# Ledger of designs, part 50: designed miniproteins, single chains, continued (2)

Each design is a single chain, and the fold is of that chain. pLDDT is the mean over its residues in the fold that is shown.

## One batch from the design tools (miniprotein)

Design m5703
Fold by ESMFold2-Fast:
Structure m5703 (fold): chain A 95 residues (1-95)
Amino acid sequence: MKVGLALTEKATVVAVDSNADIEKAKEAAQREYGSTNFYVAENIEEAAEILKKAKKGDAVILKVPHSDGMLAALAAQEVAERAGLKVLRLDVIEV
């Protein structure tokens, strides 16, 4: 499962599945938060390694596209857990 990560100072946006959904999530993150560091991973394990290297500290706020529903939320939680990060909050982002 392909994973897109948009890292901002306030939150990390996680999108899954299609290149189109990942691109929409990137655009939504840029609109809501301004400047983002964007990464695409081929799987959850790769996404976790990217997040682990790029995120400062031990905790993360996650955002997922409402359109992706539970699948994006489950993937975001798994990515954060594998990265060794505590999830402080998981919210939806409009795409």
Scores: mean pLDDT 77

Design m5704
Fold by ESMFold2-Fast:
Structure m5704 (fold): chain A 79 residues (1-79)
Amino acid sequence: SMDAKIAEKVAKVRALLDENPDDQALIDRLLDEIEMYIDMGDPAMVRLARAIAEILLEKGADTERARELLRRIEEVEAR
């Protein structure tokens, strides 16, 4: 199911950040993935984007950019 695929991707992102918490290249790649998922406009991909942004905020990884992306996600979800 799509929900199972999202959960698997979320678990993988958490594990990667736990292993490499200060890896700026990884953080930048995840931020770029969030923007790509938002631009796709697919509700399932927007939910995945939200989950990744929330993980970045939880772990303190580039919180300013993560907060801005989460705001954009909330605007898309409100429509």
Scores: mean pLDDT 84

Design m5705
Fold by ESMFold2-Fast:
Structure m5705 (fold): chain A 87 residues (1-87)
Amino acid sequence: MLDELIEKALALAEELGSTALQALEAAKQGDYEKARELVEKSKELIKRLEELRKELEKLGADPVVLASLDRVISQAERLVKEAEELI
C-alpha cells in the first residue's frame, strides 16, 4: 500500500510539473483560454498531491520522498502564479 501511494504521488508530481509548465507557456504565448484551463488543472493536481503527501507522511514515508514532493508542489505553485499574472 505505501509503495502504491508513492508510485501514485510520483505520477501526479510528473503530471503536475508538465501541466504547470504548459500553463506558463500558454500564458506567455497569449493563449489565455488554454492557460486558464491548465492553471485550473494544475491547482487540482496540487490539491491531490498535497492529500497524498499527507497520507504518505502519516504512513512514515522517507523524508527524502516527502521533500521531493514538496519541491514539485512549490515549483508548480510558482509557475501557476506566474501564469495567472499574465492572464
Scores: mean pLDDT 88

Design m5706
Fold by ESMFold2-Fast:
Structure m5706 (fold): chain A 67 residues (1-67)
Amino acid sequence: MTEEERRLLRELLDYAAAHPGRVFTPEEVAKRFGVSVETAQRLLDRLVEAGVLRKVGDGYQAVPVPG
């Protein structure tokens, strides 16, 4: 992962934490952060692997309690 992807991952984490009830799509994240849909998908999947986000249908939502 690049340093740019690392920075975007942190920004996405902060954004998701600020909107705990919101479901994010890869397309929405791509538009908001100025990245490809493929890059947005990878970042979202990585946050799911870290236990920070969960998959909800075709979207992703912040996990309110870690564990």
Scores: mean pLDDT 76

Design m5707
Fold by ESMFold2-Fast:
Structure m5707 (fold): chain A 82 residues (1-82)
Amino acid sequence: MKIIIAGVRSGSEEAVEEAIELAKKYKADFIAVSVSVSEELKKKIEEEGFEVISQEEANKLLGDEIVSIGGNDGAGVVEGET
């Protein structure tokens, strides 16, 4: 099964907003965040309709072959097989 994840590059609000825009564009299944992302910013992601996961959980879901399919200054989008 193919999975699409948008990964936030930093703990900034700008990076999170850019990740949300990419997640909408690519119809991402999850947004992956580091420990530097605040609970307030995680709530903002959830309010936009996306499930928040850790980078460790994202790596587990993506499997062995990860393809970069898009990005912006705040986030990258990857596709994997689960």
Scores: mean pLDDT 81

Design m5708
Fold by ESMFold2-Fast:
Structure m5708 (fold): chain A 100 residues (1-100)
Amino acid sequence: MTKEEFLELFEKVKIFAETLLNYVKEHRPDLKEIIELLEKIIDLANEMFSKTFEEQRKLAKEIIDLLRKVMELLEKAGIKLTDSQRKAVDELLKELERFA
């Protein structure tokens, strides 16, 4: 993975998390834990620009764990992702796992 591909991956994570955060805040503001987890994912993705490669790998692992927890909590709350959103998160997780 090139440095540019790596930066693009974290930008995709940030865009996905921000889009989902806006949706949850608008439609389900009661889901405080999901909101906090999504905000943490965005913060971690933003931090990657100031980190060493080894620290970026550690951040990628943390983002994977947080994304998986968000997906589990959304399912428990009865929120079904669109096929497009599900494909996007599955591809992001796959790319992050290959990097981490």
Scores: mean pLDDT 82

Design m5709
Fold by ESMFold2-Fast:
Structure m5709 (fold): chain A 58 residues (1-58)
Amino acid sequence: SDATLQRLLAKIREVDPAAAAEIEEALKTSTPQQVAQRITATMLRIIGRELDGEPPRG
């Protein structure tokens, strides 16, 4: 959904602005499938960093 896409981009930009810029560029020129793959890969990378590199405190 578009709302989910916008929220994901906002979150990615907060954590990794370079990845957010690449995804924004891909949204203009790439297929929806390629964009979805990039977003998924970026989100998994961010989550993996949290889980393996730096566990959250809560």
Scores: mean pLDDT 73

Design m5710
Fold by ESMFold2-Fast:
Formats: sequence, C-alpha cells, structure tokens
Structure m5710 (fold): chain A 80 residues (1-80)
Amino acid sequence: SLEQELAELVRLARGNMVINRDYDALRALEAEAAALPSLEEQIAFVRAWLEEHAAHSREELLAAFRRLEEELRAKAEALR
C-alpha cells in the first residue's frame, strides 16, 4: 500500500539522519511530508529527499546502526 511505502521511505530517511545525528532535519522532513495533501505526494517528496542526500544501502544502514548501538553501550558503561 502507499501508506506502507511511505513508512518504509521514512524509515530509510530516519536511518540516514540518525547516522548523521541530524534530528532537526528529520523532524523538518516529517513535518513537510505530513503537510502534503496526498500519500502519493508525500512518497514523492521523501523519495526525492533520499535521492538528493545519497541514502545508504540497507547493509550500510544496518552496519551504521550496529556501530551506533556499540558506541552508546560503551558510553553508558563509561558513565558507571
């Protein structure tokens, strides 16, 4: 469905922004997309954003998330 496609694209954009630690850009993207009147337009907007920002492959995103998790765990342990 278009709703599932939009959710998948937003997950990819979120992953890219989390890697870059740009939560303000993520919130702006979600707000701008949500303001569009149709799911088709929202999908086109998020897809265009991902193309412009050279979104990572699924493997690259997963590797980056695993590294971020490792860094967060190490940082939490250092705060003991």
Scores: mean pLDDT 66

Design m5711
Fold by ESMFold2-Fast:
Structure m5711 (fold): chain A 99 residues (1-99)
Amino acid sequence: ERRREIERLAINAQMLALVALTAANMGDYDTAIEAFKGAIDLAKRALELATSPEAQRLLQEAIDNFEKALDAIKAGDIETARKYAQEAIRLLGRAVEVE
């Protein structure tokens, strides 16, 4: 079932985002960057599988927020990265619900 695969990808992306924020709080920016890249890749894979226009919109917004979080980490702005990552996690959850 595509819905179960999208859910699995979304959950894994949320977990990687949490790993990224934990790494950033510890000053491990290399790990944070790789974890956010992983979250973006998983969210993009979920978007390819999504057939609902609303789910596609929410997944694209989640990807955009993860990319902003990644840019913030590269700039050393952990607090801005946290805000964007938390919004992306929320959007991933909503995308799974509305598919």
Scores: mean pLDDT 89

Design m5712
Fold by ESMFold2-Fast:
Structure m5712 (fold): chain A 83 residues (1-83)
Amino acid sequence: MEKVKEELGRLAVGVAEARAAGREEEAERLAREFVELAIRAVAEETGLSEEEVRKMLNGEAEASPEVHEVAGELIAYAAKAVA
């Protein structure tokens, strides 16, 4: 989990740096990589499938309290890395 948080933080910083440099395509690619890694991390931590987590985060399925907690923690970590 901690190593995944560190990697998510690096990706978030990469997105911010790419946008600051006007490299929008690179920022979009890194943002997609961030989302995919976050989905995998939440799935691994909660024991759910990546598809189930994706549906919950998209609002297509009811998210469990555990999914909300883990996803919220990852988002907060990424926000701190970018701020």
Scores: mean pLDDT 76

Design m5713
Fold by ESMFold2-Fast:
Structure m5713 (fold): chain A 64 residues (1-64)
Amino acid sequence: VNELALELVKYATEKMKTVKDKKKQREIALLATGYALRIISTPKESEAKKLKKEGLKEIDKLAA
């Protein structure tokens, strides 16, 4: 579960490096933090995987 949160944060960090807009970088960081907290708060691996997938999708939308 914690590994899924770490993977999400790493993905967000890499996406922030590709985004030149400081406001979007901050929005990606806040979004990733929120999803990571939700992932580590759930004991269900299936729910954690779903949250990671949703978080990655939302990060991609912000980075576009």
Scores: mean pLDDT 79

Design m5714
Fold by ESMFold2-Fast:
Structure m5714 (fold): chain A 70 residues (1-70)
Amino acid sequence: MKPGVKGVQQILQDRKEGISDKQFRLDIRSVRNVYWPLLTPEDFVTQLEKEGLKLSEEERNEIINALNAK
């Protein structure tokens, strides 16, 4: 797996272990800004799935919401 995909996979694991919504948001934004800074939130999730990451609909929505949160 590419480093950005591994990063998101680890962040999703950390989320299940109870990291805060704010920390999850910061971590997801960090991965997007480093590896895919020009992708929309929806395109970012599509790129992760193309790279082999399996996401539930709930996980897709959490990532999109994290990137859209201000």
Scores: mean pLDDT 83

Design m5715
Fold by ESMFold2-Fast:
Structure m5715 (fold): chain A 100 residues (1-100)
Amino acid sequence: SPVEALLQEAIRLEEETLELLKKTPEVPESWVKAEETIVKTLRELLAAGTLSRAQAIGLLHALIQIERELAEKSKNPEVKEALEEHAEQLQALRDQLVAL
């Protein structure tokens, strides 16, 4: 499914965010835990295969907001830049879902 392919790509971006947060000593443990929960939940949703295009669009919108909020709260310039880049990549995936 095109929806599943785009969701799989969103999961890869969220896994990249998780690894970045784990490697950054100043990042609160709560951020790492939240991102682990996001990745786990997304994989469970993908495995269930029940997400509609509209639900996937809403899910990506929520992920974009989370990435942008973390970027605003980050005092580490490299983490901030990476989170902003991931938010833009998630936005491109959301735009592709809308175009389906």
Scores: mean pLDDT 88

Design m5716
Fold by ESMFold2-Fast:
Parts: sequence; structure tokens; C-alpha cells
Structure m5716 (fold): chain A 87 residues (1-87)
Amino acid sequence: SSVEEEVEELLRRAEEAIRAGDVDALLSTLQLITSLLPLLSAEQAERALRRMEELYARARPHMSPEQAAQADRLLARGRAILAELKA
């Protein structure tokens, strides 16, 4: 679907942000992906969340405590959305 293509494009942008050392761009991109998760199937959302978790793990050593807290909140929200999709 077009939403799946948008999520894939955003995941590519998130990886580019990590390569550029741009944590703020990474967090903004992860927030956009999180907003699109309710429009995906449960399987698609689960795959997107796993990729977001991998990106976060790679970027975490370069984050401020505030940025890490924001990322943790985004992942928690994504997991809550996934639980809703599986209900």
C-alpha cells in the first residue's frame, strides 16, 4: 500500500539521519512512522517497530538523556498501537 511505501521511505530517511549524526532528524522521522502505524496491518506495524528499535539501539550512544527519553516514549507508543491492532 502507499502507507507501506511511505513507512519504508521514512525508515530509509531515519538510516540516513543516523549516518549523518542527526539525532533530531532521526527522532522526527521515528515520530512520523509512529503516527502511521495505526494505518498498517499488525504484521506490518510489528516489522516497522522492530526496525525502529534497531535504529534506536544504533543511535542511543549518541543521544542526550532527553533525546533517549523521547525515543523510549515513541517506542512505547508504537508498542501500544501494535497491541491495539492485535486486539
Scores: mean pLDDT 88

Design m5717
Fold by ESMFold2-Fast:
Structure m5717 (fold): chain A 91 residues (1-91)
Amino acid sequence: MAETTGRLLGRQLAAAARRGAEEARRAGEGAVVAIRELAETEGPEAAARAARALIDVVEAALAADTALSPEAAEAAREAIRRVERTVRELE
């Protein structure tokens, strides 16, 4: 399900951010690709639901996790912005 995929991608991005900014950027790139693939296979509404679930998970992790470096947190926020932009392009 799209929301389950979004939550998984969000958890992967949050975990990557704990490893560092470069890992977060790579995970963000993978998330954008996955969201575009969901739009092609399940439609833009499914992609939007997955993106929302991803963003919710990452924002919750950023709010709760005091162990993230400022650089990694900013890379994760940039990944969120890229995912949001991707969904807008698909509408």
Scores: mean pLDDT 84

Design m5718
Fold by ESMFold2-Fast:
Structure m5718 (fold): chain A 74 residues (1-74)
Amino acid sequence: DVAELLREAAETGDSRLFGRALRLLSEEDPELAKEIERRAKALVARATTPEEQRAAISEAADWGARQVERRRKE
């Protein structure tokens, strides 16, 4: 489940889980997957430490999980 993978990425900052979630989401909602990826790239580009990079992934994944839930409610 994409929402579960995004929640796990939000809790851990794991870029691999985040990438897997975006790949799966791109099959359901490619526009949303691209928007989440753009947000993650913007946040990561401003990160100067590994801790900040994990925080950026966590923030993008949390936002993405909330958007997936909203859109699935139609």
Scores: mean pLDDT 82

Design m5719
Fold by ESMFold2-Fast:
Structure m5719 (fold): chain A 92 residues (1-92)
Amino acid sequence: MNKEHALLSGEGAELSGEEAEKKGTAESMAAAGISSVGAGVGAWLAGNEEGAEKAFKEANEAGLAGAKGDGKKVKEGSKKAGKAAKEGAKAA
């Protein structure tokens, strides 16, 4: 159950990152940052503290990139955050 939340949150972060790159708006970049933080929370709730730490680190990097208007780096950071959350959930 908590693993499903981590996987879903990770997918949401990846999708939001792609939308941020596509649209390049402040709103899309903010949404990607929020979704990446959600992926970190999902991983933490699944009991994967290491994956959560990695996801939060990548979410912070995506947020900083978004503040600079760099949609490509927001996408990269959001994908890494989502991947860290999903990998942690799968590792059990």
Scores: mean pLDDT 71

Design m5720
Fold by ESMFold2-Fast:
Structure m5720 (fold): chain A 77 residues (1-77)
Amino acid sequence: MTVTVPLSDASAAEVAAGIRGMAATAEALGADEATVARLRALADQAAKATTAAERQALLGEAATLAAEAIHAAQDRA
């Protein structure tokens, strides 16, 4: 069976999984507990998001937060 899925329109579950991956990476690199908790909260919001626009906005916010947390952790390492 052939299924076509737009690469830029990921499902709520896929976006949530991506954000959880970012949270796990940030935690592994020594990000503070508040930042990791915020990333997990964004993943939960993404899992409940009903529109592609909401999912993309949450993914963008999570990516920015994760990048800042990883940068701060690397500066300490």
Scores: mean pLDDT 75

Design m5721
Fold by ESMFold2-Fast:
Structure m5721 (fold): chain A 85 residues (1-85)
Amino acid sequence: STLEKLQRELREQAEKARRLGKEHPVSRGYLLETARRLEEAVRDPSTSESQAKGLLDLGMRLGFINGEAAGVAYNGATLLIRLSS
């Protein structure tokens, strides 16, 4: 189903955020928060709007540090918007 596909993609983005956090110490805190927000939305889709707003803020902050890390946060927010629709 579409929901199962979105949940799988959210888990993949969370795993990517955790991996990048291990590789990039300067962005680690923001990437761990990115992973946590994605994992929270998978457990409780009713939080998707709140988590998406948090990921947009994280993406903006990460954009000044690491473009790839910012991309994960923005991709996560896009998936959460689809999950909430």
Scores: mean pLDDT 87

Design m5722
Fold by ESMFold2-Fast:
Structure m5722 (fold): chain A 85 residues (1-85)
Amino acid sequence: SEEEKRLEEIEKKIEAGTASQEELEELAEAVKKKLEESLAKYAAEMNAEMEKVYKDLMELIEALKKGKEEMEKKLKEIQARRDAE
């Protein structure tokens, strides 16, 4: 769809370091919506591992709204948390 093409354009800008804060927020909201819709659809199939992954992804999305550096910091924190288990 046109919306999917727009989100792919934003992702490419993020990789190139040219994404605006507004574009980061737009991508974060779209990904959050898709995760919430997926959770609602598959709630009955959720297990502890999937709930943990969902929580980590939601934390990354919220960090992305604050900027790329915050998202990268949060990703490292999540990775360190998993490595400690």
Scores: mean pLDDT 75

Design m5723
Fold by ESMFold2-Fast:
Structure m5723 (fold): chain A 50 residues (1-50)
Amino acid sequence: DEQVQENLKGNQELADYFLEQSKTTPGGGRELAQTLLFKSQNYVKQVQDS
């Protein structure tokens, strides 16, 4: 499913971006990066199970 692959890639890129931002601005950016990482991991698991 190409939509699944595109979403996975987009989520990973966003997570990487916010993770890097969180290094300079602790707090909200860090929390958002962690949330995106967890969502990306959960999405990968769901794709593997599908």
Scores: mean pLDDT 65

Design m5724
Fold by ESMFold2-Fast:
Parts: structure tokens; sequence; C-alpha cells
Structure m5724 (fold): chain A 56 residues (1-56)
């Protein structure tokens, strides 16, 4: 989990890269994940930051 959260944080301004990482980790469809990230980009970034605080 920590590795994924760290990689997401490194690419928090790159929706395509974040969708790729999440799709690979959860075996999800890339296009579906990318659509969700783009639709809720600001909220998604806040959630990633929250996960980083939890991981510490």
Amino acid sequence: MEKLVKELAEHKDDADKQAELLAKHYNADFEEVLKLIKAHWEEFRAQVEGLLKKAE
C-alpha cells in the first residue's frame, strides 16, 4: 500500500499516470479509472494527501 500511495503522490498532477498506477494495482480498466479521476480530480488529490498522512 505505501509504495502505491508514494507513487500516486509523486504523480499527483498527472491524472493519466495516476490512472495507470491504480488500474495496474487493482486490475481495473484504465479508461474507467481515468474518467473517474478527471471527473473528481480535486477530491481525488485530497484523498491521496489524506492517505499519505495516514501512512506517515
Scores: mean pLDDT 69

Design m5725
Fold by ESMFold2-Fast:
Structure m5725 (fold): chain A 83 residues (1-83)
Amino acid sequence: GRELEALEKAREALLEEVKKKGSLTVDEAVTIVGRVAEELGSPRAGAVASGRLLEAEGGRGTLTEQEVKEAMDRAREEVLRRE
């Protein structure tokens, strides 16, 4: 559905940015997710992905490429359970 499309596009944007910078702040990651979710009209996908990214950050302030992948995979599983 639209939510899965938004999550995949957000995942791609996050991975491109983390590869360029080595890591992302949680604020940068949530901003990217919010932009993609707005573009695709999927606020629920944006909220789910943002929640998982905040959990993965764990108070360290930054996210690695592996943490982004794992968080986005968890977001996808959550969206699939509710669809």
Scores: mean pLDDT 82

Design m5726
Fold by ESMFold2-Fast:
Structure m5726 (fold): chain A 96 residues (1-96)
Amino acid sequence: MEEREEILKKVEEKSKKFMDYFNQAVEEARKLILEDPEKLEEAQRILGKAFNYGAKLRLEAKALSPEASKIMQETMKKGGELARKGIEEALREVKE
């Protein structure tokens, strides 16, 4: 179905734009921690805001189709791993 393919294409575009935004949020959070470890709470707030935005996009995708939901779920999973590793590595670098 063309309508189905068009929906999936738009969700994939939103997923890519979200990942670009999320990568920038992770980089900003990492930079804050490397500059001052006491800013960990501020860094977590930036990431929390990005995760909340992703959760909204996931709910929107779920309303469109199961396939759209799956694309957004995979995107959120990647984002979560990226954030966790980025923060853990930044904290390790500061401690060393």
Scores: mean pLDDT 80

Design m5727
Fold by ESMFold2-Fast:
Structure m5727 (fold): chain A 57 residues (1-57)
Amino acid sequence: MREVFEVTVWRKNADGSWERSEPRRVETGEELYRILKEAEATYPGDVRFEGRTVLEE
């Protein structure tokens, strides 16, 4: 078994509504952090994240 992460990104639209992305699997914490950092840099304050840890065989 190995530990992976599932990440869903919420982005705020110009009208103030929030749009949820498709959940994405990420295998390392470093890659996860890079994705979160890039999203925040692109849409500062207009991005939210939901993440969970998943065990795979």
Scores: mean pLDDT 73

Design m5728
Fold by ESMFold2-Fast:
Structure m5728 (fold): chain A 95 residues (1-95)
Amino acid sequence: SKVEELANLFEETFEVFKTEGEEAAIKYLEEKLLELDISAETKRALRAAFAEALELPRSASFEEFKKKMKEYIESFDDEYISEEDKKLLLEALEL
């Protein structure tokens, strides 16, 4: 499902962040976003949310990372990302 694909994206990008740092994690995210069948708006929202969450120290837990992502995504209005796509991202963060 798209929810599981997004959940895997969050986990795998976080693992790259923990092992290789922020720049490597962003590169990994961009490569994976090319393969995902999601809207350009959702891809833009993911880039913004990851940029915000990756400001955490590399000692941060995956739960802290997901919490920061969730709080930032919840701040997006309907003009930035549709409520349907926003819900999809939030559901993926709960897996």
Scores: mean pLDDT 86

Design m5729
Fold by ESMFold2-Fast:
Structure m5729 (fold): chain A 86 residues (1-86)
Amino acid sequence: DKKIEELRKKAEELRRERRELIIEAAGAYVEYMGGLTTVLMLPEESEEAKEARERAEEALRKAEEYERKAEEARREAKRVEAEIAA
């Protein structure tokens, strides 16, 4: 029973981690969209446009990384839940 309780706690922690990662990914996507909007408002050849584009690309990269980590946490939670069910 204590082992099952520990597995349940681990599954809950993984579900919480996934939710936090999804929120982080959403925040990074908002930064990405903001960066794209900034680029559209600036002259294409400006240094500010180049910097805004680089920041937008970095935000997209972070969003994709958070999504990947969230998917890993989801898969691990499923594995732990399967162990509880066994």
Scores: mean pLDDT 83

Design m5730
Fold by ESMFold2-Fast:
Structure m5730 (fold): chain A 81 residues (1-81)
Amino acid sequence: SDELAIEALEALLNGDEERFEKLKEEEPEVTSILEKLHQLDLEGVRAVLEGDEETLAQLQAETKELKAKLAELAPKAASLL
């Protein structure tokens, strides 16, 4: 559900771990994608700070693929990213 995917994104961005864990039971595929996107974002920030252009390009490619998959499952949630 797009609504549950948006709630999961909101919980992840606000650091509401308890709410996000509950949403994993209802939307396991969407929450898995959102966790991976969050991890890639943190790794991307580090790559920028370290000047690692090769790693940044790889992380950007992986992010694009995961965003495309999210758009198929939850298009409204994906549009917020």
Scores: mean pLDDT 83

Design m5731
Fold by ESMFold2-Fast:
Structure m5731 (fold): chain A 68 residues (1-68)
Amino acid sequence: MQELKDELIAAITPEHLDEDGRLTEEGRKIVDEYVEKLRKYARENLGLDDFEIDVYEALLLIHAAVAA
């Protein structure tokens, strides 16, 4: 899972950010694709159900936002 996050961060290049540092439409598509990969990984490798994955992702996003 951590490796997938690092892959997502590496996949977001300056070209995927606008002048205000916001994700472009292309950048949003990349984020959505990697979120799908994270959910699949959690289901198949961690044995989490869709609800547990939603809670886990919400907690990770909150933690990342607070750490930023």
Scores: mean pLDDT 61

Design m5732
Fold by ESMFold2-Fast:
Structure m5732 (fold): chain A 100 residues (1-100)
Amino acid sequence: MEEEEKKKKEEIEKAKEEKLKKLPAVLEEDLAVARERGNELEAKLIELAAEALALLLKGTPVEEVLALVDERAAELGIPQEAVEALKAMLSTYPVWEEKL
C-alpha cells in the first residue's frame, strides 16, 4: 500500500511539472494564431505573457517579472487596462500550479 501511494504521488507531481513546462508552448501556439488573425494587440499581449511566464518558470521573483511586464508593455504600446489584467494573472501564478 505505502509503495503504491508513493508511486502515485510521483506520477501526479510529474504530470503537474509537464503541464507547467507546456504553458510556454501553448502560448506560442496562441501567439501564432493571433498573428494569423491580424490581431496585433492580442499578439503583443500573448508575447508579453509568454516572456513573463518563462521568467517565472526560471525562478525569477514575481516582483521583478511584474516590473519587466510594465517596462515591456510601455515599449510595445499595450493599453494599461490589459497590462493590469496580465499583472493580476501573473501575481496568482502559485495558484495556477495547484489548479493544474
Scores: mean pLDDT 68

Design m5733
Fold by ESMFold2-Fast:
Structure m5733 (fold): chain A 66 residues (1-66)
Amino acid sequence: DYRDTLRATIDTVSAGGDRVLGRLEDRLRAAEAAGDSVSASRYRGELDRARGWFDDTLTSLRDQLG
């Protein structure tokens, strides 16, 4: 069933997103703790872009289920 494959894909992308976002959040937190405003700004930008991409991708995949 294509829908079962699609659900598995959503789960895989979601899990991948959680790992990527978690890693970026950890890097952002470390940069903020170190007072490294340049690295903190960079990681914040990367986090915003990654969140947008995963949100768009998951929305598109979920729309295919309907």
Scores: mean pLDDT 87

Design m5734
Fold by ESMFold2-Fast:
Structure m5734 (fold): chain A 67 residues (1-67)
Amino acid sequence: SALEERGRELTEEFEKIGPEAGKWAAGVVESALAVAAVDERRGLRFLDAMTARLREEVEAQLKAEAE
């Protein structure tokens, strides 16, 4: 499914940053899948929103660590 495919891509992307980031991504994907079991569109929206937030948080942390 689209959610499973996006979830895999997200997890692989964040694993390249580090194992902790990969675990955060996997947790978001599991939560999105649980929502999608009730409402698939809501699950996809949840994944998209949480992915955007997670990327922003990781980018901010990496910027702080770079100094």
Scores: mean pLDDT 78

Design m5735
Fold by ESMFold2-Fast:
Formats: structure tokens, sequence, C-alpha cells
Structure m5735 (fold): chain A 72 residues (1-72)
């Protein structure tokens, strides 16, 4: 899943990326440790790919927290 998310991001396949992200979130829904790993992984990807700053990182973290709540 993580490797497939990286490929979808590289290919700018927004639909595939969103689908895989939702699957990953659903698999981690009852595991806070896995949720934290997913957030860390995605933040690392955005930092590496787009060079996001601290404020952008905080916004992404909030968006991911909201997404985890929504998928429950």
Amino acid sequence: LKKELEEAMKNKDTEKFNQLLLELIRESINDPSKQQEIKNFLISLFKEKYGIDESQQQHIEKALDELFEEVK
C-alpha cells in the first residue's frame, strides 16, 4: 500500500492515490499506532516531494486527523 501510494503520487493519479489512502486508513481505523505511522509516512512524502514547511505540515496533520474521524 505505501509503495503504491508513492507510485500514484509520482504519476499524479489523484483518484488512485485517494482510493489507496482510504484503504490504508480503513485498515488502521482501530490502531492509533498505525494511524500515527500513516501520518508520519504521508508528511515525509510531502516534505520530500514538495518541500512543505512547518505550517503546511500542521495543516496536513489536521486534515489527516479529520479524515481518520470521517472514515470511522
Scores: mean pLDDT 74

Design m5736
Fold by ESMFold2-Fast:
Structure m5736 (fold): chain A 65 residues (1-65)
Amino acid sequence: MEEERRQAEIDEKVAQTLAALKAAGYTATPEEIESIRKVIELAPEDSALARAGKTPEEMAAAGEA
């Protein structure tokens, strides 16, 4: 079940990012949570977690050639 395994990895990274934000006193909106999830889905094996805390625009600017 490769799709479930991939989703589990994404869910774990999303949960870690949300936990870190919550520990910092920040509560992500549902739209921000969706954006974080999409970032991780696009680059689950990359530095997605490190970039998940940025806005999508900042992430694109930082990662784009």
Scores: mean pLDDT 64

Design m5737
Fold by ESMFold2-Fast:
Formats: sequence, C-alpha cells, structure tokens
Structure m5737 (fold): chain A 90 residues (1-90)
Amino acid sequence: MDSIVQEAGELLSTLSPEQLANALGVMYVKARELGDEESAKLFKEGRDAVADTGDVDKGVELAGQGISALPSDEDAEEVLELLRRTVEGL
C-alpha cells in the first residue's frame, strides 16, 4: 500500500493543476466503478480543491488518503494503473 501511495504521489506532483484535477476525476470514476465510495469521495474532494484553488499539495494529499481508504491492494493497484495510463496519455 505505502509504495502505491508513494508512486501515485510522485506521478500526481508532476502534473499541472488542470492535469491533476483531470487525473483525480479519473480516479473518482474508477473508485465508483469498484464500489469504493469512501475513496471516491476523497478523490472528488481533491479534484474540487485543485479546481477551486490550484492547490496541488492538497490534491496529492487527498489522492493518497483515497488510495489508502481502498479496501484491497488489488483495488489500489487498479487505480494506480489507470492513473499511469492517464498521465502517459497527457
């Protein structure tokens, strides 16, 4: 789990506020598809914070909390893989 949170944080911290808000939105949708409502809420809160204030640190913090709230390492890995693909496609 900690390694997944660290890798996600490193990826997200390289993004512009617009790109970070988009990435958090993608993570939100994936968490909802997995049924992980608590994680989805955290990703949405992070997206909204970045969109409203441009606060990258807040967005990265909430992304880490959202990943940590996922019920399994498998769900966390699925969210991380989608994040990797999203970032590579930017």
Scores: mean pLDDT 82

Design m5738
Fold by ESMFold2-Fast:
Structure m5738 (fold): chain A 77 residues (1-77)
Amino acid sequence: TGVDLFGPEAIGKELIVIRDNPALKVNGQPVRRGDKILVTADTVFEGGATKDDFLWLDHEIEEGVQDLKEAVEKVTS
């Protein structure tokens, strides 16, 4: 679950998929790089999902669009 992968603080936060992993699924649905996922207590990550497949869409990232761009380029490039 999202809590198992990211911890209980993850509930109510959004993630963006940063890797194009064809095995990656959320709640049984395939996801692609650029997809946004709202984490709830019932969110299930499948297909070998790791924290490195996602970035947080939090208040700091929303205020710092440049930081998000740099983080995506650093992790995905």
Scores: mean pLDDT 67

